# Designs tried in a protein design run: designed miniproteins, single chains, continued (3). Part 56

Each design is a single chain, and the fold is of that chain. pLDDT is the mean over its residues in the fold that is shown.

## One batch from the design tools (miniprotein)

Design m10041
Fold by ESMFold2-Fast:
Structure m10041 (fold): chain A 79 residues (1-79)
Amino acid sequence: MMDELLEEGNRYLAEGDYEKALEYYKKALAIARERGDRVAEARALDNIGKVYAAQGDKEKAFEYGLQAGMLLLEAGVEK
């Protein structure tokens, strides 16, 4: 279930295990894309951006945040 993948990613992010957090968020992203769930895809992308921000990679954090925002606008959801 996608929610469980996001929850596991959040757990690893809280532990500072950024590589595992990214792995679980990317798994959630793949499932969201397979299902055409743009809101879920945006949530996964936003969480990936948070991992990069925590690592100090502001460029990637911005890139993933922008992708998430664009998907929410396309889905008719305000961010």
Scores: mean pLDDT 83

Design m10042
Fold by ESMFold2-Fast:
Structure m10042 (fold): chain A 65 residues (1-65)
Amino acid sequence: GAAEARFEALAAKARAHGEANPELAELTREIGRKLREIGEKVDKGIELAKKEGIPFLEGLRKALS
């Protein structure tokens, strides 16, 4: 049907773009990993703040140290 044809066309364009720019795809994945690492540090800061009864910014500072 039309939905399958449209999806196949988009998938083909995405594949062609990825093949043309594999470095861009790898860089995008690396940026994603680094953003997740920052998120983990933020979560750790929240946990420390709650556990030690200190302000969030102070907990975040401890997690980043």
Scores: mean pLDDT 70

Design m10043
Fold by ESMFold2-Fast:
Structure m10043 (fold): chain A 83 residues (1-83)
Amino acid sequence: MEELKKKADELIKQADEAFKAGNYERAVELYEKALELVPDNADALFLLGQAYYKLGNIEKAKTYMAKAYELMGDKENAEVLKK
């Protein structure tokens, strides 16, 4: 579990750098790989949603941001994004 978390943290770090550089397609790829290892990482889910939003994929953006809000206990914002 610790090994998987460390690998996920490295992928998230690379995804964050890609997002900051404006490489949203690469950020999506790296966040998705990280979430395969740590599916309940709210920060990665939220940033994946933001990256999809930047790419114009609004439906996927809503899906991932809603999951992130649910994990953070923000049911109100999660509910808004489900519609």
Scores: mean pLDDT 82

Design m10044
Fold by ESMFold2-Fast:
Structure m10044 (fold): chain A 117 residues (1-117)
Amino acid sequence: KKFEELLKKAIEHLEEAIRLLEEALRASPEEAVELAGRAAEHLRKALELLVEAYELASKEKQEKIKEALEHAGEALAHVSAAKALLERGGDEEEARRELREGLEHAREALRLVKEVL
């Protein structure tokens, strides 16, 4: 059941990323940098696992995994943008918008992965 194991590990990393992003939205800017960095690491691990799962998937499941990959990639892009904004002392409100966008994409990726499992 390598395919199911990959999806379960991807779910764990997506759930941890979501938890960290929810914390980042409530945190100080300094704490939010650290939390966003950790969330980005979990999103990268989820992306790696989902790419492996995509290669093992049936054609029907590949389409949904591809959609999950797109959302996880968008989540990583938004979280990375937020971290960069916070690190340079940029617009905190813009950084929080980026974190919220990343969170919503991470949640959608999680929903799609759970539907495939």
Scores: mean pLDDT 92

Design m10045
Fold by ESMFold2-Fast:
Structure m10045 (fold): chain A 74 residues (1-74)
Amino acid sequence: EMVEELDKAREIALKMGDEEAARLIDQVRDAYIWLEQNKPQLSPEQVAQMQKQVKDLAGQAIQRLRDFFAKQAA
């Protein structure tokens, strides 16, 4: 499940000492949960806008973790 994968990513970020990455992952998790709960009450345009925001935040968190792992592998 998406939430479970985000929880795992958060633990990895904390283990790596990157509290900012953990915070970004928390934001993605909260936004995803909110969107899933409120999706039936939103217009298709609002859903698309929120999905874009979630993807942008997820992309930031993923890139931050990727950069950290790349530096560890070097």
Scores: mean pLDDT 75

Design m10046
Fold by ESMFold2-Fast:
Structure m10046 (fold): chain A 55 residues (1-55)
Amino acid sequence: ATTTIKPTETTKITLTKDATVTVYNPELKATSTIDFKAGDTIILFPGWTATITEK
């Protein structure tokens, strides 16, 4: 499953499953892709776009 999140304020997300997360930072115009495990926590800042793809 794939979920896209665009936070309006600083948001903390704890993953329930192993996932690949792609984060877009609009200020830097940069995309980062990171593999996370279940139980890992991600912090997203306002205006970022995160795409979470569960494994």
Scores: mean pLDDT 82

Design m10047
Fold by ESMFold2-Fast:
Structure m10047 (fold): chain A 74 residues (1-74)
Amino acid sequence: MKKPKLVLSEEARRLVLAIARDEGYDISEIENITDPEEREKKLLELSERWTKRMAEDLQAAVDAAIERQKELEK
């Protein structure tokens, strides 16, 4: 069987772009790419970067929420 190197369905691509746009990540580089293969490759690179940033932002948000919760209790 063909082993898909990356299963990024069309719906997953749309979701990643929508999330990135709503969260303020820069998607202009993808918009300028007309070649489907280059667009997919760039989207993959950006999605990895966004995922890492999201994880860091989520961690920071959780830490900030915990500190704020303790601040409100004390």
Scores: mean pLDDT 65

Design m10048
Fold by ESMFold2-Fast:
Structure m10048 (fold): chain A 58 residues (1-58)
Amino acid sequence: MSAEELFEKAREAVREGRIEEAYELAEKGVQTAVADGQDFVAALERAAEIAKEAKEVE
């Protein structure tokens, strides 16, 4: 899976109330982005947004 696919799945997990899965998917998304040579700061920002959304649903 690409980093973008992982971030999309993480957001879907947040919407479904699967908060633990959302955190795992967001973390994997950042790791995949770094491995693929993508912008690390942008990947962290996306993961932070997902984490914020997850906290609001918890």
Scores: mean pLDDT 78

Design m10049
Fold by ESMFold2-Fast:
Structure m10049 (fold): chain A 60 residues (1-60)
Amino acid sequence: ADGLDRALIAELQEEERELIQVGTAMSTAEPSEQAKFNALNGVRIRARSAGIPERVIEAA
């Protein structure tokens, strides 16, 4: 069943975009690669908790 995965990926992408936007705004003093990486990593951890395979998370 891939329908559930698709819905989760869509939610993940939306949350990722919002998280990156917030992270960037909070690091306006000097947004670094680290700030962007941390935001993305947080979303990836959530996706792993939801049972999405690593390869799918990396492809998103």
Scores: mean pLDDT 63

Design m10050
Fold by ESMFold2-Fast:
Structure m10050 (fold): chain A 65 residues (1-65)
Amino acid sequence: MEEELKKKEEEFRKFAEEQGLKVVKIEGDKIYVSSTHKDVTKETGALIAVAAKAFELGFSVLVTK
Protein backbone atom coordinates (compact mmCIF):
# COMPACT_ATOMS: atom_id res chain seq x y z
CA MET A 1 0.00 0.00 0.00
CA GLU A 2 2.68 2.55 0.98
CA GLU A 3 4.83 1.68 -2.08
CA GLU A 4 1.78 1.96 -4.38
CA LEU A 5 0.92 5.35 -2.83
CA LYS A 6 4.43 6.68 -3.54
CA LYS A 7 4.21 5.48 -7.18
CA LYS A 8 0.82 7.18 -7.61
CA GLU A 9 2.20 10.41 -6.09
CA GLU A 10 5.18 10.33 -8.49
CA GLU A 11 2.90 9.62 -11.48
CA PHE A 12 0.64 12.53 -10.48
CA ARG A 13 3.61 14.91 -9.97
CA LYS A 14 4.98 14.10 -13.41
CA PHE A 15 1.57 14.58 -15.04
CA ALA A 16 0.91 17.88 -13.22
CA GLU A 17 4.36 19.19 -14.22
CA GLU A 18 3.67 18.24 -17.87
CA GLN A 19 0.41 20.25 -17.63
CA GLY A 20 2.34 23.30 -16.35
CA LEU A 21 1.20 23.02 -12.73
CA LYS A 22 3.46 23.10 -9.65
CA VAL A 23 2.82 20.56 -6.88
CA VAL A 24 3.10 22.62 -3.66
CA LYS A 25 2.51 19.78 -1.17
CA ILE A 26 0.87 16.39 -0.70
CA GLU A 27 -1.06 15.62 2.51
CA GLY A 28 -2.48 12.09 2.56
CA ASP A 29 -5.03 11.89 -0.28
CA LYS A 30 -4.91 15.68 -0.92
CA ILE A 31 -2.60 17.28 -3.48
CA TYR A 32 -2.10 21.05 -3.53
CA VAL A 33 -1.24 22.58 -6.90
CA SER A 34 -0.41 26.08 -8.15
CA SER A 35 -0.76 27.21 -11.77
CA THR A 36 2.09 28.81 -13.74
CA HIS A 37 -0.10 29.50 -16.81
CA LYS A 38 -0.54 33.06 -18.08
CA ASP A 39 -3.57 32.09 -20.21
CA VAL A 40 -6.84 31.43 -18.32
CA THR A 41 -8.04 28.97 -21.01
CA LYS A 42 -4.82 26.92 -20.75
CA GLU A 43 -4.99 27.04 -16.93
CA THR A 44 -8.61 25.80 -16.96
CA GLY A 45 -7.74 22.94 -19.34
CA ALA A 46 -4.74 21.94 -17.21
CA LEU A 47 -6.82 21.99 -14.00
CA ILE A 48 -9.53 19.79 -15.59
CA ALA A 49 -6.92 17.30 -16.87
CA VAL A 50 -5.15 17.19 -13.49
CA ALA A 51 -8.46 16.78 -11.58
CA ALA A 52 -9.38 13.82 -13.83
CA LYS A 53 -5.95 12.22 -13.27
CA ALA A 54 -6.22 12.73 -9.49
CA PHE A 55 -9.67 11.09 -9.47
CA GLU A 56 -8.28 8.11 -11.44
CA LEU A 57 -5.45 7.72 -8.89
CA GLY A 58 -7.72 8.24 -5.83
CA PHE A 59 -6.55 11.77 -4.90
CA SER A 60 -8.30 15.09 -4.37
CA VAL A 61 -6.79 18.20 -6.00
CA LEU A 62 -6.87 21.57 -4.26
CA VAL A 63 -5.73 24.75 -6.01
CA THR A 64 -3.58 27.08 -3.93
CA LYS A 65 -2.05 30.51 -4.63
Scores: mean pLDDT 77

Design m10051
Fold by ESMFold2-Fast:
Structure m10051 (fold): chain A 72 residues (1-72)
Amino acid sequence: EAKKLADKIAELLRSKGGFKAADVVEQAAKMGLSPEGILNVAKIAVRQEFSKAEADEIIKKMEEIYEKVKKE
């Protein structure tokens, strides 16, 4: 479910200090975006808030969360 994905991604982002990206992800879920849409918005937000190297690592973790939620 889209909300479950958004909640897990937002928690990861907040744990790394990505509070702005986390808020964007939660808003995307409230607007009714699909799980794929939420992941895509999260990737954009992360690239705006974090350094290139940190963003790439966070994106990899977000993709792992997406794959796990998709299997549930």
Scores: mean pLDDT 84

Design m10052
Fold by ESMFold2-Fast:
Structure m10052 (fold): chain A 62 residues (1-62)
Amino acid sequence: SLSELELEAEIYLALGLMAKSVGDNELAKELLRKALELAKKSDSEKGKEIAKLAEERLKELE
């Protein structure tokens, strides 16, 4: 089962991508940074995957 950190990271990742899709790049950056933080704290394979996706999407907005 997913840890709470993994689940929260997934939720923030999804919200960040949704914000980006509607052109709210500032909100998207905030949400993606939160997803990255939570994913790194989980220290699991799934957390590493979420962190990589959040980091890649965040870099596109910089």
Scores: mean pLDDT 83

Design m10054
Fold by ESMFold2-Fast:
Structure m10054 (fold): chain A 68 residues (1-68)
Amino acid sequence: SKELADFYEKQADIAKEKGLYEVAARLYENAAKIYESNGDLDKAKEFQAKAEEYRKLAEEKGIPPLPR
């Protein structure tokens, strides 16, 4: 569902804004899988690239602690 992919993208945007880069990467991967399942390979590649970008940021900067 495109609506589900849009939901994952919005949640990823919130996660990256909070510095939760690993969470953002996983959410972008989920969006990419939805687009791949729908046959939209261009969007799948776009979101796979975003997932890789934020995964690298998580590795470089460390995962910030969740606010408690």
Scores: mean pLDDT 79

Design m10055
Fold by ESMFold2-Fast:
Structure m10055 (fold): chain A 60 residues (1-60)
Amino acid sequence: SKENEELLKEIKEILSKLLSDEEVREKMKEINEILSKLSEEEQLEFLKYLYELLKDKLKE
C-alpha cells in the first residue's frame, strides 16, 4: 500500500543516517523478508513499530 511504501522510505532514510550503506542494504533485506511473511495490515503495524523505534534512536 502507499502508506507501507512511505513508511519503508522513512525507515530507510533513518537507517541511512545511523548505518553504513552496506548495513542499510542488509537491514532492508531483513525487513523485506519479514514483510513478505505478513499480511498488508500486519506489515503496516510492523513498519509503524520500527519507525517509532528508529525515531527514538535519532533523539539519542
Scores: mean pLDDT 83

Design m10056
Fold by ESMFold2-Fast:
Structure m10056 (fold): chain A 95 residues (1-95)
Amino acid sequence: SVKELIEEARRLLEEAERAIEEGRLEEALRLLEEALRLLEEAIKIASEEDLPEIRELLERLKELAMRVLRQAETLEQILRAIALILRAIGLLLDL
């Protein structure tokens, strides 16, 4: 259900924030990528009432990806963080 996808995405974003704070950028990127996948699935089945919460989580994902970008240690991490930011912006513009 859309609610289950939203709840799981929120949990993954909370885990990603902890991973960022602990310097575990590879784990943070995987968690953010999984959260984005769940939010993309949620959008496909969402009703209008679900959109505000999905928008909130996409904004949160974008913010966390920007934090990863600022702490990134490798070119791969930089590119993955940029991809997450751009995809989140694209989804937000379509909501």
Scores: mean pLDDT 91

Design m10057
Fold by ESMFold2-Fast:
Structure m10057 (fold): chain A 60 residues (1-60)
Amino acid sequence: SAFDIGEQLYEQGKYTLAAKAYQGAIEQDPNNKEAWKKLGEAYEKAGKTELAEEYYKKAE
């Protein structure tokens, strides 16, 4: 799945690509709270802290 691809990319330190994969997972299932949380984590690791905080709020 797009989520699993995101997890693999995140583990490889490819945070921008991981964020795109997690975004794809959210497009398929907007209720996937884990994907919203992981999207926030990926942006945080990419140095986009303010954007990460916004996506963390959507994960709740």
Scores: mean pLDDT 84

Design m10058
Fold by ESMFold2-Fast:
Structure m10058 (fold): chain A 58 residues (1-58)
Amino acid sequence: KEELIEKLKEIVSEEQAEKIAEIAEINGPEKAVEYARSLGLSEEKVEKIKKILEEVLG
C-alpha cells in the first residue's frame, strides 16, 4: 500500500494517490483506473497509473 502510494505520487497529488490506492485495494485496479480518468487526467497519466497498479498489485 505504501509503495503504491509513493509510486502514484510521481504522477498525481498525494490526496489523489491515496484515493486511487484505496479504490484499487477495495474495488480492484480497473475501478481505480476509472476513478483516475474521472479526475480529468490525460490518457498518458492514466496509462502510467495503470502500469503502476499492475506492477505493485499484479
Scores: mean pLDDT 80

Design m10059
Fold by ESMFold2-Fast:
Structure m10059 (fold): chain A 80 residues (1-80)
Amino acid sequence: SEEEEIYKEALEELEYNKKIAKDIVEENPNLSEEQKEQILKDFEEKAEELLSKIKDPELRKKFEEYAKKKLEEVRKALEA
């Protein structure tokens, strides 16, 4: 369905943005606290943007849980 395709594309886009965030962390081991906060904020804003495209309530709920998990993965990368 169109809704399932939008959901799938949102998952793939968020996963790609997680990879970009991790690449930034790997390229700069001396990130300031402000820079770390900006990376997390940018990721959260992207997740909200992608969620706004999902209209099905059940798929929205699944995406929100997925996004929370991916945000924690980004946060853990920043702590390493």
Scores: mean pLDDT 86

Design m10060
Fold by ESMFold2-Fast:
Structure m10060 (fold): chain A 64 residues (1-64)
Amino acid sequence: SAEIEELARRAGKSPEEVERALEGAMTLLREGVPEEVIVALLQKVSGLSREVAEEIVRLARERL
């Protein structure tokens, strides 16, 4: 999607990496992990900026 491609460009990552991060965030939200913890994990594990990580968590919540 255009949204995933835009996030990938901003993050310097592939669209596939962003989609995987989104899927992971959705799983963690379903497990009851707090959003701020998910943001921190995306920054540490996937090398995403806070802004991109927060946007991914927002999208994950919208898709639940």
Scores: mean pLDDT 85

Design m10061
Fold by ESMFold2-Fast:
Parts: sequence; C-alpha cells; structure tokens
Structure m10061 (fold): chain A 63 residues (1-63)
Amino acid sequence: SAEELADKTIAVLDTDKDGKVGPRLAAVLQGMGIDASGLVGKPIDEALRQRVADVFAAREAAA
C-alpha cells in the first residue's frame, strides 16, 4: 500500500534512527515535491507520513 511504502521509505532515510527529519530524508521529500525546508530536525509525525503516502498513492493512480 502507499502507506506501507511511505513508512518503509521514511525508515530507510531516517539513518540516525532518531525519528527526526534529517538532511537525507528532506532531500528525498523535496524530490517528491514536498516542501521539507522547515522540517529538518522536527519529528517524523503522522502528517508527514500521510504526505509521503499521498505522493505514492498519486503515482499508483497515474500508472
């Protein structure tokens, strides 16, 4: 599912395993069209997970 892909993507890019947005995750989010400039150092919350899931869901719908 889109939610599962979002969670796996975030987990892989949370290199420090601290549950916060690092530069690597922020760069990938920006590549997805998500404005992550204000998110570096903030907790990875449900709103961020939902935004990533929405991007994957849109890609699946477009395929």
Scores: mean pLDDT 75

Design m10062
Fold by ESMFold2-Fast:
Structure m10062 (fold): chain A 108 residues (1-108)
Amino acid sequence: SEELVLEAARALIEGNFEKAKELAKEILREVIPDADEIEVEILSENELFGVARSRENNLVAYLRIAAVRTPEGNLRAYLSLLITRLKEDGVHEILEDGPVLVLEEPLE
């Protein structure tokens, strides 16, 4: 959800890291609904990294959200999402490796 990404990015730049982590977990639950493990870490004042894992389907989703304030007074969010499947031989199969998505909204 683009709305959840923008809300998580806003929480990051406001220093509300607990809210940013909870919103990132919600995004990861939408990506991997059967996730049995979800972990989110704040990497910096404007960036978080999250991982969701499904053992049943051998799926792993990696989420990165970065947030900046623009000179024009907007919130700009950068979203990266990578989804892989682990095969029996330990090789990762890439299911999704999309381009970085850029979302923007007024900060006021």
Scores: mean pLDDT 84

Design m10064
Fold by ESMFold2-Fast:
Structure m10064 (fold): chain A 71 residues (1-71)
Amino acid sequence: MSEVLKLEIEGSVYELAAAVYKRLGDIEKAIEYLEKAIEYYEKALELDPESEAAKSGLEGAKKELEELKEE
């Protein structure tokens, strides 16, 4: 639980960092941080496959990544 929670928080932090860089127009950094968020959410799911927070975060981060890559 403690380790899963840390990975979930790290994923969320990277997702927020990606949003900040997107607003600054730094798309390359936004993509990099979304990829990091995905990595941490996947690690959380490896430890707890039933984690709704990690599953939801992973889905959201992947959707944002696809939207940024459309340009």
Scores: mean pLDDT 83

Design m10066
Fold by ESMFold2-Fast:
Structure m10066 (fold): chain A 92 residues (1-92)
Amino acid sequence: GEAEKLLEEALKKLEEAAKILNDLESEILVGISQLVLAVAKLVGEVDKYVAEKVLEAGKEILEIAKEKGNEEAIKLAEEAIKLAEEALKLLG
């Protein structure tokens, strides 16, 4: 569905941000969120809980990006947050 596509694009942007940051915590947050979405897709239940988990990961990675002063990672995390918020709106 549309929400699933938005969450996949959000996670792709967060993965790019984590790679730019070269930060283990950011990479773990992306990995956990990717696993949550993958499990939801397998059971056919991509719901607002999944969108909230992606949104939380995006917000945490944005904080890390701001602490490191990496403008590219900040932009990617902000774009991912916007996509996750749109997915949450569609699912809510």
Scores: mean pLDDT 89

Design m10067
Fold by ESMFold2-Fast:
Structure m10067 (fold): chain A 69 residues (1-69)
Amino acid sequence: DREERIRRLAERIVEGAREAARNRKPLTEVLAEVAEEILSELSEEELRELVELAREELEEIIRKGSEER
């Protein structure tokens, strides 16, 4: 299922980003772990959906990080 696969990748990215923020791990390292799978298996349309699903959560994580300064 295409939607299930995209959802799983989005959840993995968001979870990794949250854990990276908590543990001060570079977000680039988390993204690199999924980049190969994303680029090899997803079409342009699927990639757009993945980005949209993850974007709201990632933006919230970044925003809260800035506000807690």
Scores: mean pLDDT 66

Design m10068
Fold by ESMFold2-Fast:
Structure m10068 (fold): chain A 65 residues (1-65)
Amino acid sequence: SPIREKLKEIGFTDEEIEEFLAMTLEERVQRLDALVKEGKITPEEGVEILELFVQERRRAARAAA
């Protein structure tokens, strides 16, 4: 998954990635915002991850239609 690869590159452990991906989209957005504000990830990394979430959500919605 592109999302998993990006999170691993940033330094997330496999366990942290699973916990993060178990969150709702709204919770993931809030977590990304908090991580950017804490300086743990760059704003650019946050945007890239958010775009991947939106793309995956749109793909799932089209597949369900």
Scores: mean pLDDT 76

Design m10069
Fold by ESMFold2-Fast:
Structure m10069 (fold): chain A 80 residues (1-80)
Amino acid sequence: EKDKLVDEINEAMAELVEALEANDAQKILEQIDRIEELLKQLGRELEESAKKVIEKIREVAKQKELSAEERQKIITEVGL
């Protein structure tokens, strides 16, 4: 049910924060994919600003150029 999806989103967000702090590009991308899939199942769309932040996280993780400042910004903007 929807409550389980919300709990899973919250868990994935927490794991995303941990992956960002650890600079684990593979885990960052995995948790972002999980969050997007769970939101799709919930029938909700992210706001434009949140979509831009997620896209930025994907780009930085893919390039393995995630700086300490970029990590901190992402944690602040996507934290729950």
Scores: mean pLDDT 69

Design m10070
Fold by ESMFold2-Fast:
Structure m10070 (fold): chain A 65 residues (1-65)
Amino acid sequence: MAAIQAKMEEAKKKFEEAVRLKLQGDTEKAEGMIAETLMNAYEELSDEVAAQLAKYIEELLKKAE
């Protein structure tokens, strides 16, 4: 439980940093960070948790518009 929660928080922080980079014009680096973070989530976490992280980044990107 605790390990999954910690990995989710790390992923969320990476998503926030990626959104910040995209807003600064570093779109390529931002997209790379999002892709790596989601890939790691699917490899290390359950599909359910990875889906929740995917929804989180979609929500962050919408708020940044």
Scores: mean pLDDT 78

Design m10071
Fold by ESMFold2-Fast:
Structure m10071 (fold): chain A 98 residues (1-98)
Amino acid sequence: SLNELLVNTAHELAGIARNYNLEALANAFEDLENQIKSDEMTIKEFLIQLKEISKEFNLLSLIEKLDEIGLRLLENVDVVTILEEVKQAVEEELKALA
């Protein structure tokens, strides 16, 4: 289901943040995972939540990448591809800051 894909993606993002010793960011992604488990979330709402987390942690380049990924939803790109692009964008951002 879409909900399971979003839960899995948020869980993987928390793991990526932990690999860079960013516990506060990892906790923010786990809070997002728990929010998705409690209530159904659309892919658009998921991207909005990721942008808000990115603002909180001053990940400005990631905000720009998430906006670009969001535009691809209007082009009917499949959700699995969108979520893989999200994971890659987060990992590249954290690697660049390390």
Scores: mean pLDDT 87

Design m10073
Fold by ESMFold2-Fast:
Structure m10073 (fold): chain A 89 residues (1-89)
Amino acid sequence: SPFRELARRALDRLVEIFEKYEKGEITKQEALDEFRRVMREALEEARKLGATPEEINRLVRLFGRALDLFNQGKSVEEIRAELERELEA
């Protein structure tokens, strides 16, 4: 599914941002700014693909969960595992 591929690409981009932050390559503010950019671009692409309201809601939940875990100080490994579980549901 094009939507599933989009969601997987979004997850991979978020993990890359969090890895850069964990390595000290970017600040927390830079990580949050990149996160917002990825979310905006993914939602725009989903709309262009004709994603259903349910698919948009799943993508929004994926981003919300990622942000929540990041703000809780979870490791990149824990964030990836949780987000991969969300994609398999």
Scores: mean pLDDT 86

Design m10074
Fold by ESMFold2-Fast:
Structure m10074 (fold): chain A 68 residues (1-68)
Amino acid sequence: SSRLQRQVRRNSRTGIETGDVDAGRQGLRSARRAGDTRSYGYMIGSLGVMSMQGRSQQAQQVIQQVNQ
């Protein structure tokens, strides 16, 4: 789980920093496979991908869902 959490955080950060939607999506997928929907990496990945796609409201919905 520690390795997966680091990988998710790395992929999510890369997506945000480079504007690479695919890297952000990979971060989200890794978090989901780990069964850690509340991980920092998953939330950052969601924000990065959806922000880059101009979907700020959708990003907010994902945050709400993950926090419950």
Scores: mean pLDDT 56

Design m10076
Fold by ESMFold2-Fast:
Formats: C-alpha cells, structure tokens, sequence
Structure m10076 (fold): chain A 78 residues (1-78)
C-alpha cells in the first residue's frame, strides 16, 4: 500500500543525514524516492511482498540520479 502525503511529510521531517530508513507499505516507491532526493547520505530499505510490488516502484525511482538510486535497496519478503 502507499504512504499518505502526511506520512511522507512526517518521514521527511524525521530523517537525518546518515540514517537508514526501513519502509514497509511503500509499494509505489514514492516515499523512498522523496527521502533520498531530500537528504544526502540517507539509505532506504524498501520492503515489498512480491516482484510485482517492486515493479510499481520503478517509475518513482526513474526520476532519481544514479547516486540516489544506489541508496535504495529493494527487499522482497518471502
């Protein structure tokens, strides 16, 4: 499922440079993309339930620089 705009704003306000953020229920990758774009040196682990959920994140990640994309790790749950 997707995070709301309010949840995304809350995450952006709470994240600090050098943090690792673990996201569940960010199927669109929108929160992950916004976090790495807004904060340098922040890593994001995006947990998804299937390969299809991982594919939904593709469009959001396509707008990122190669450096920003490298800071996002997608993990598929069993």
Amino acid sequence: MELSDEELDRLLAAVKPGDTVVLENDGSGRAAARIVAAHPDVKVTLKVKSGEEAQKAGPALAGLTPEQRARIEIKVED
Scores: mean pLDDT 72

Design m10077
Fold by ESMFold2-Fast:
Structure m10077 (fold): chain A 64 residues (1-64)
Amino acid sequence: SMEVELAAMNAVLKRILAGSTTLTSRDVLESAETMGVKADPKELLEVARELAEKAGLKYVETEY
């Protein structure tokens, strides 16, 4: 959904702007929580992983 993509993109952009080379599953889940997006965590994290890879970030699963 659009909300899932926006939450994932927000996490990716925040990491890029901070000069980070990695995106964690925690960053993505915190982005969704901050934006008030209630989504299936598996779907959200899958979208975020794909966006991170396209942006040249290393995606790291923490706990999930």
Scores: mean pLDDT 82

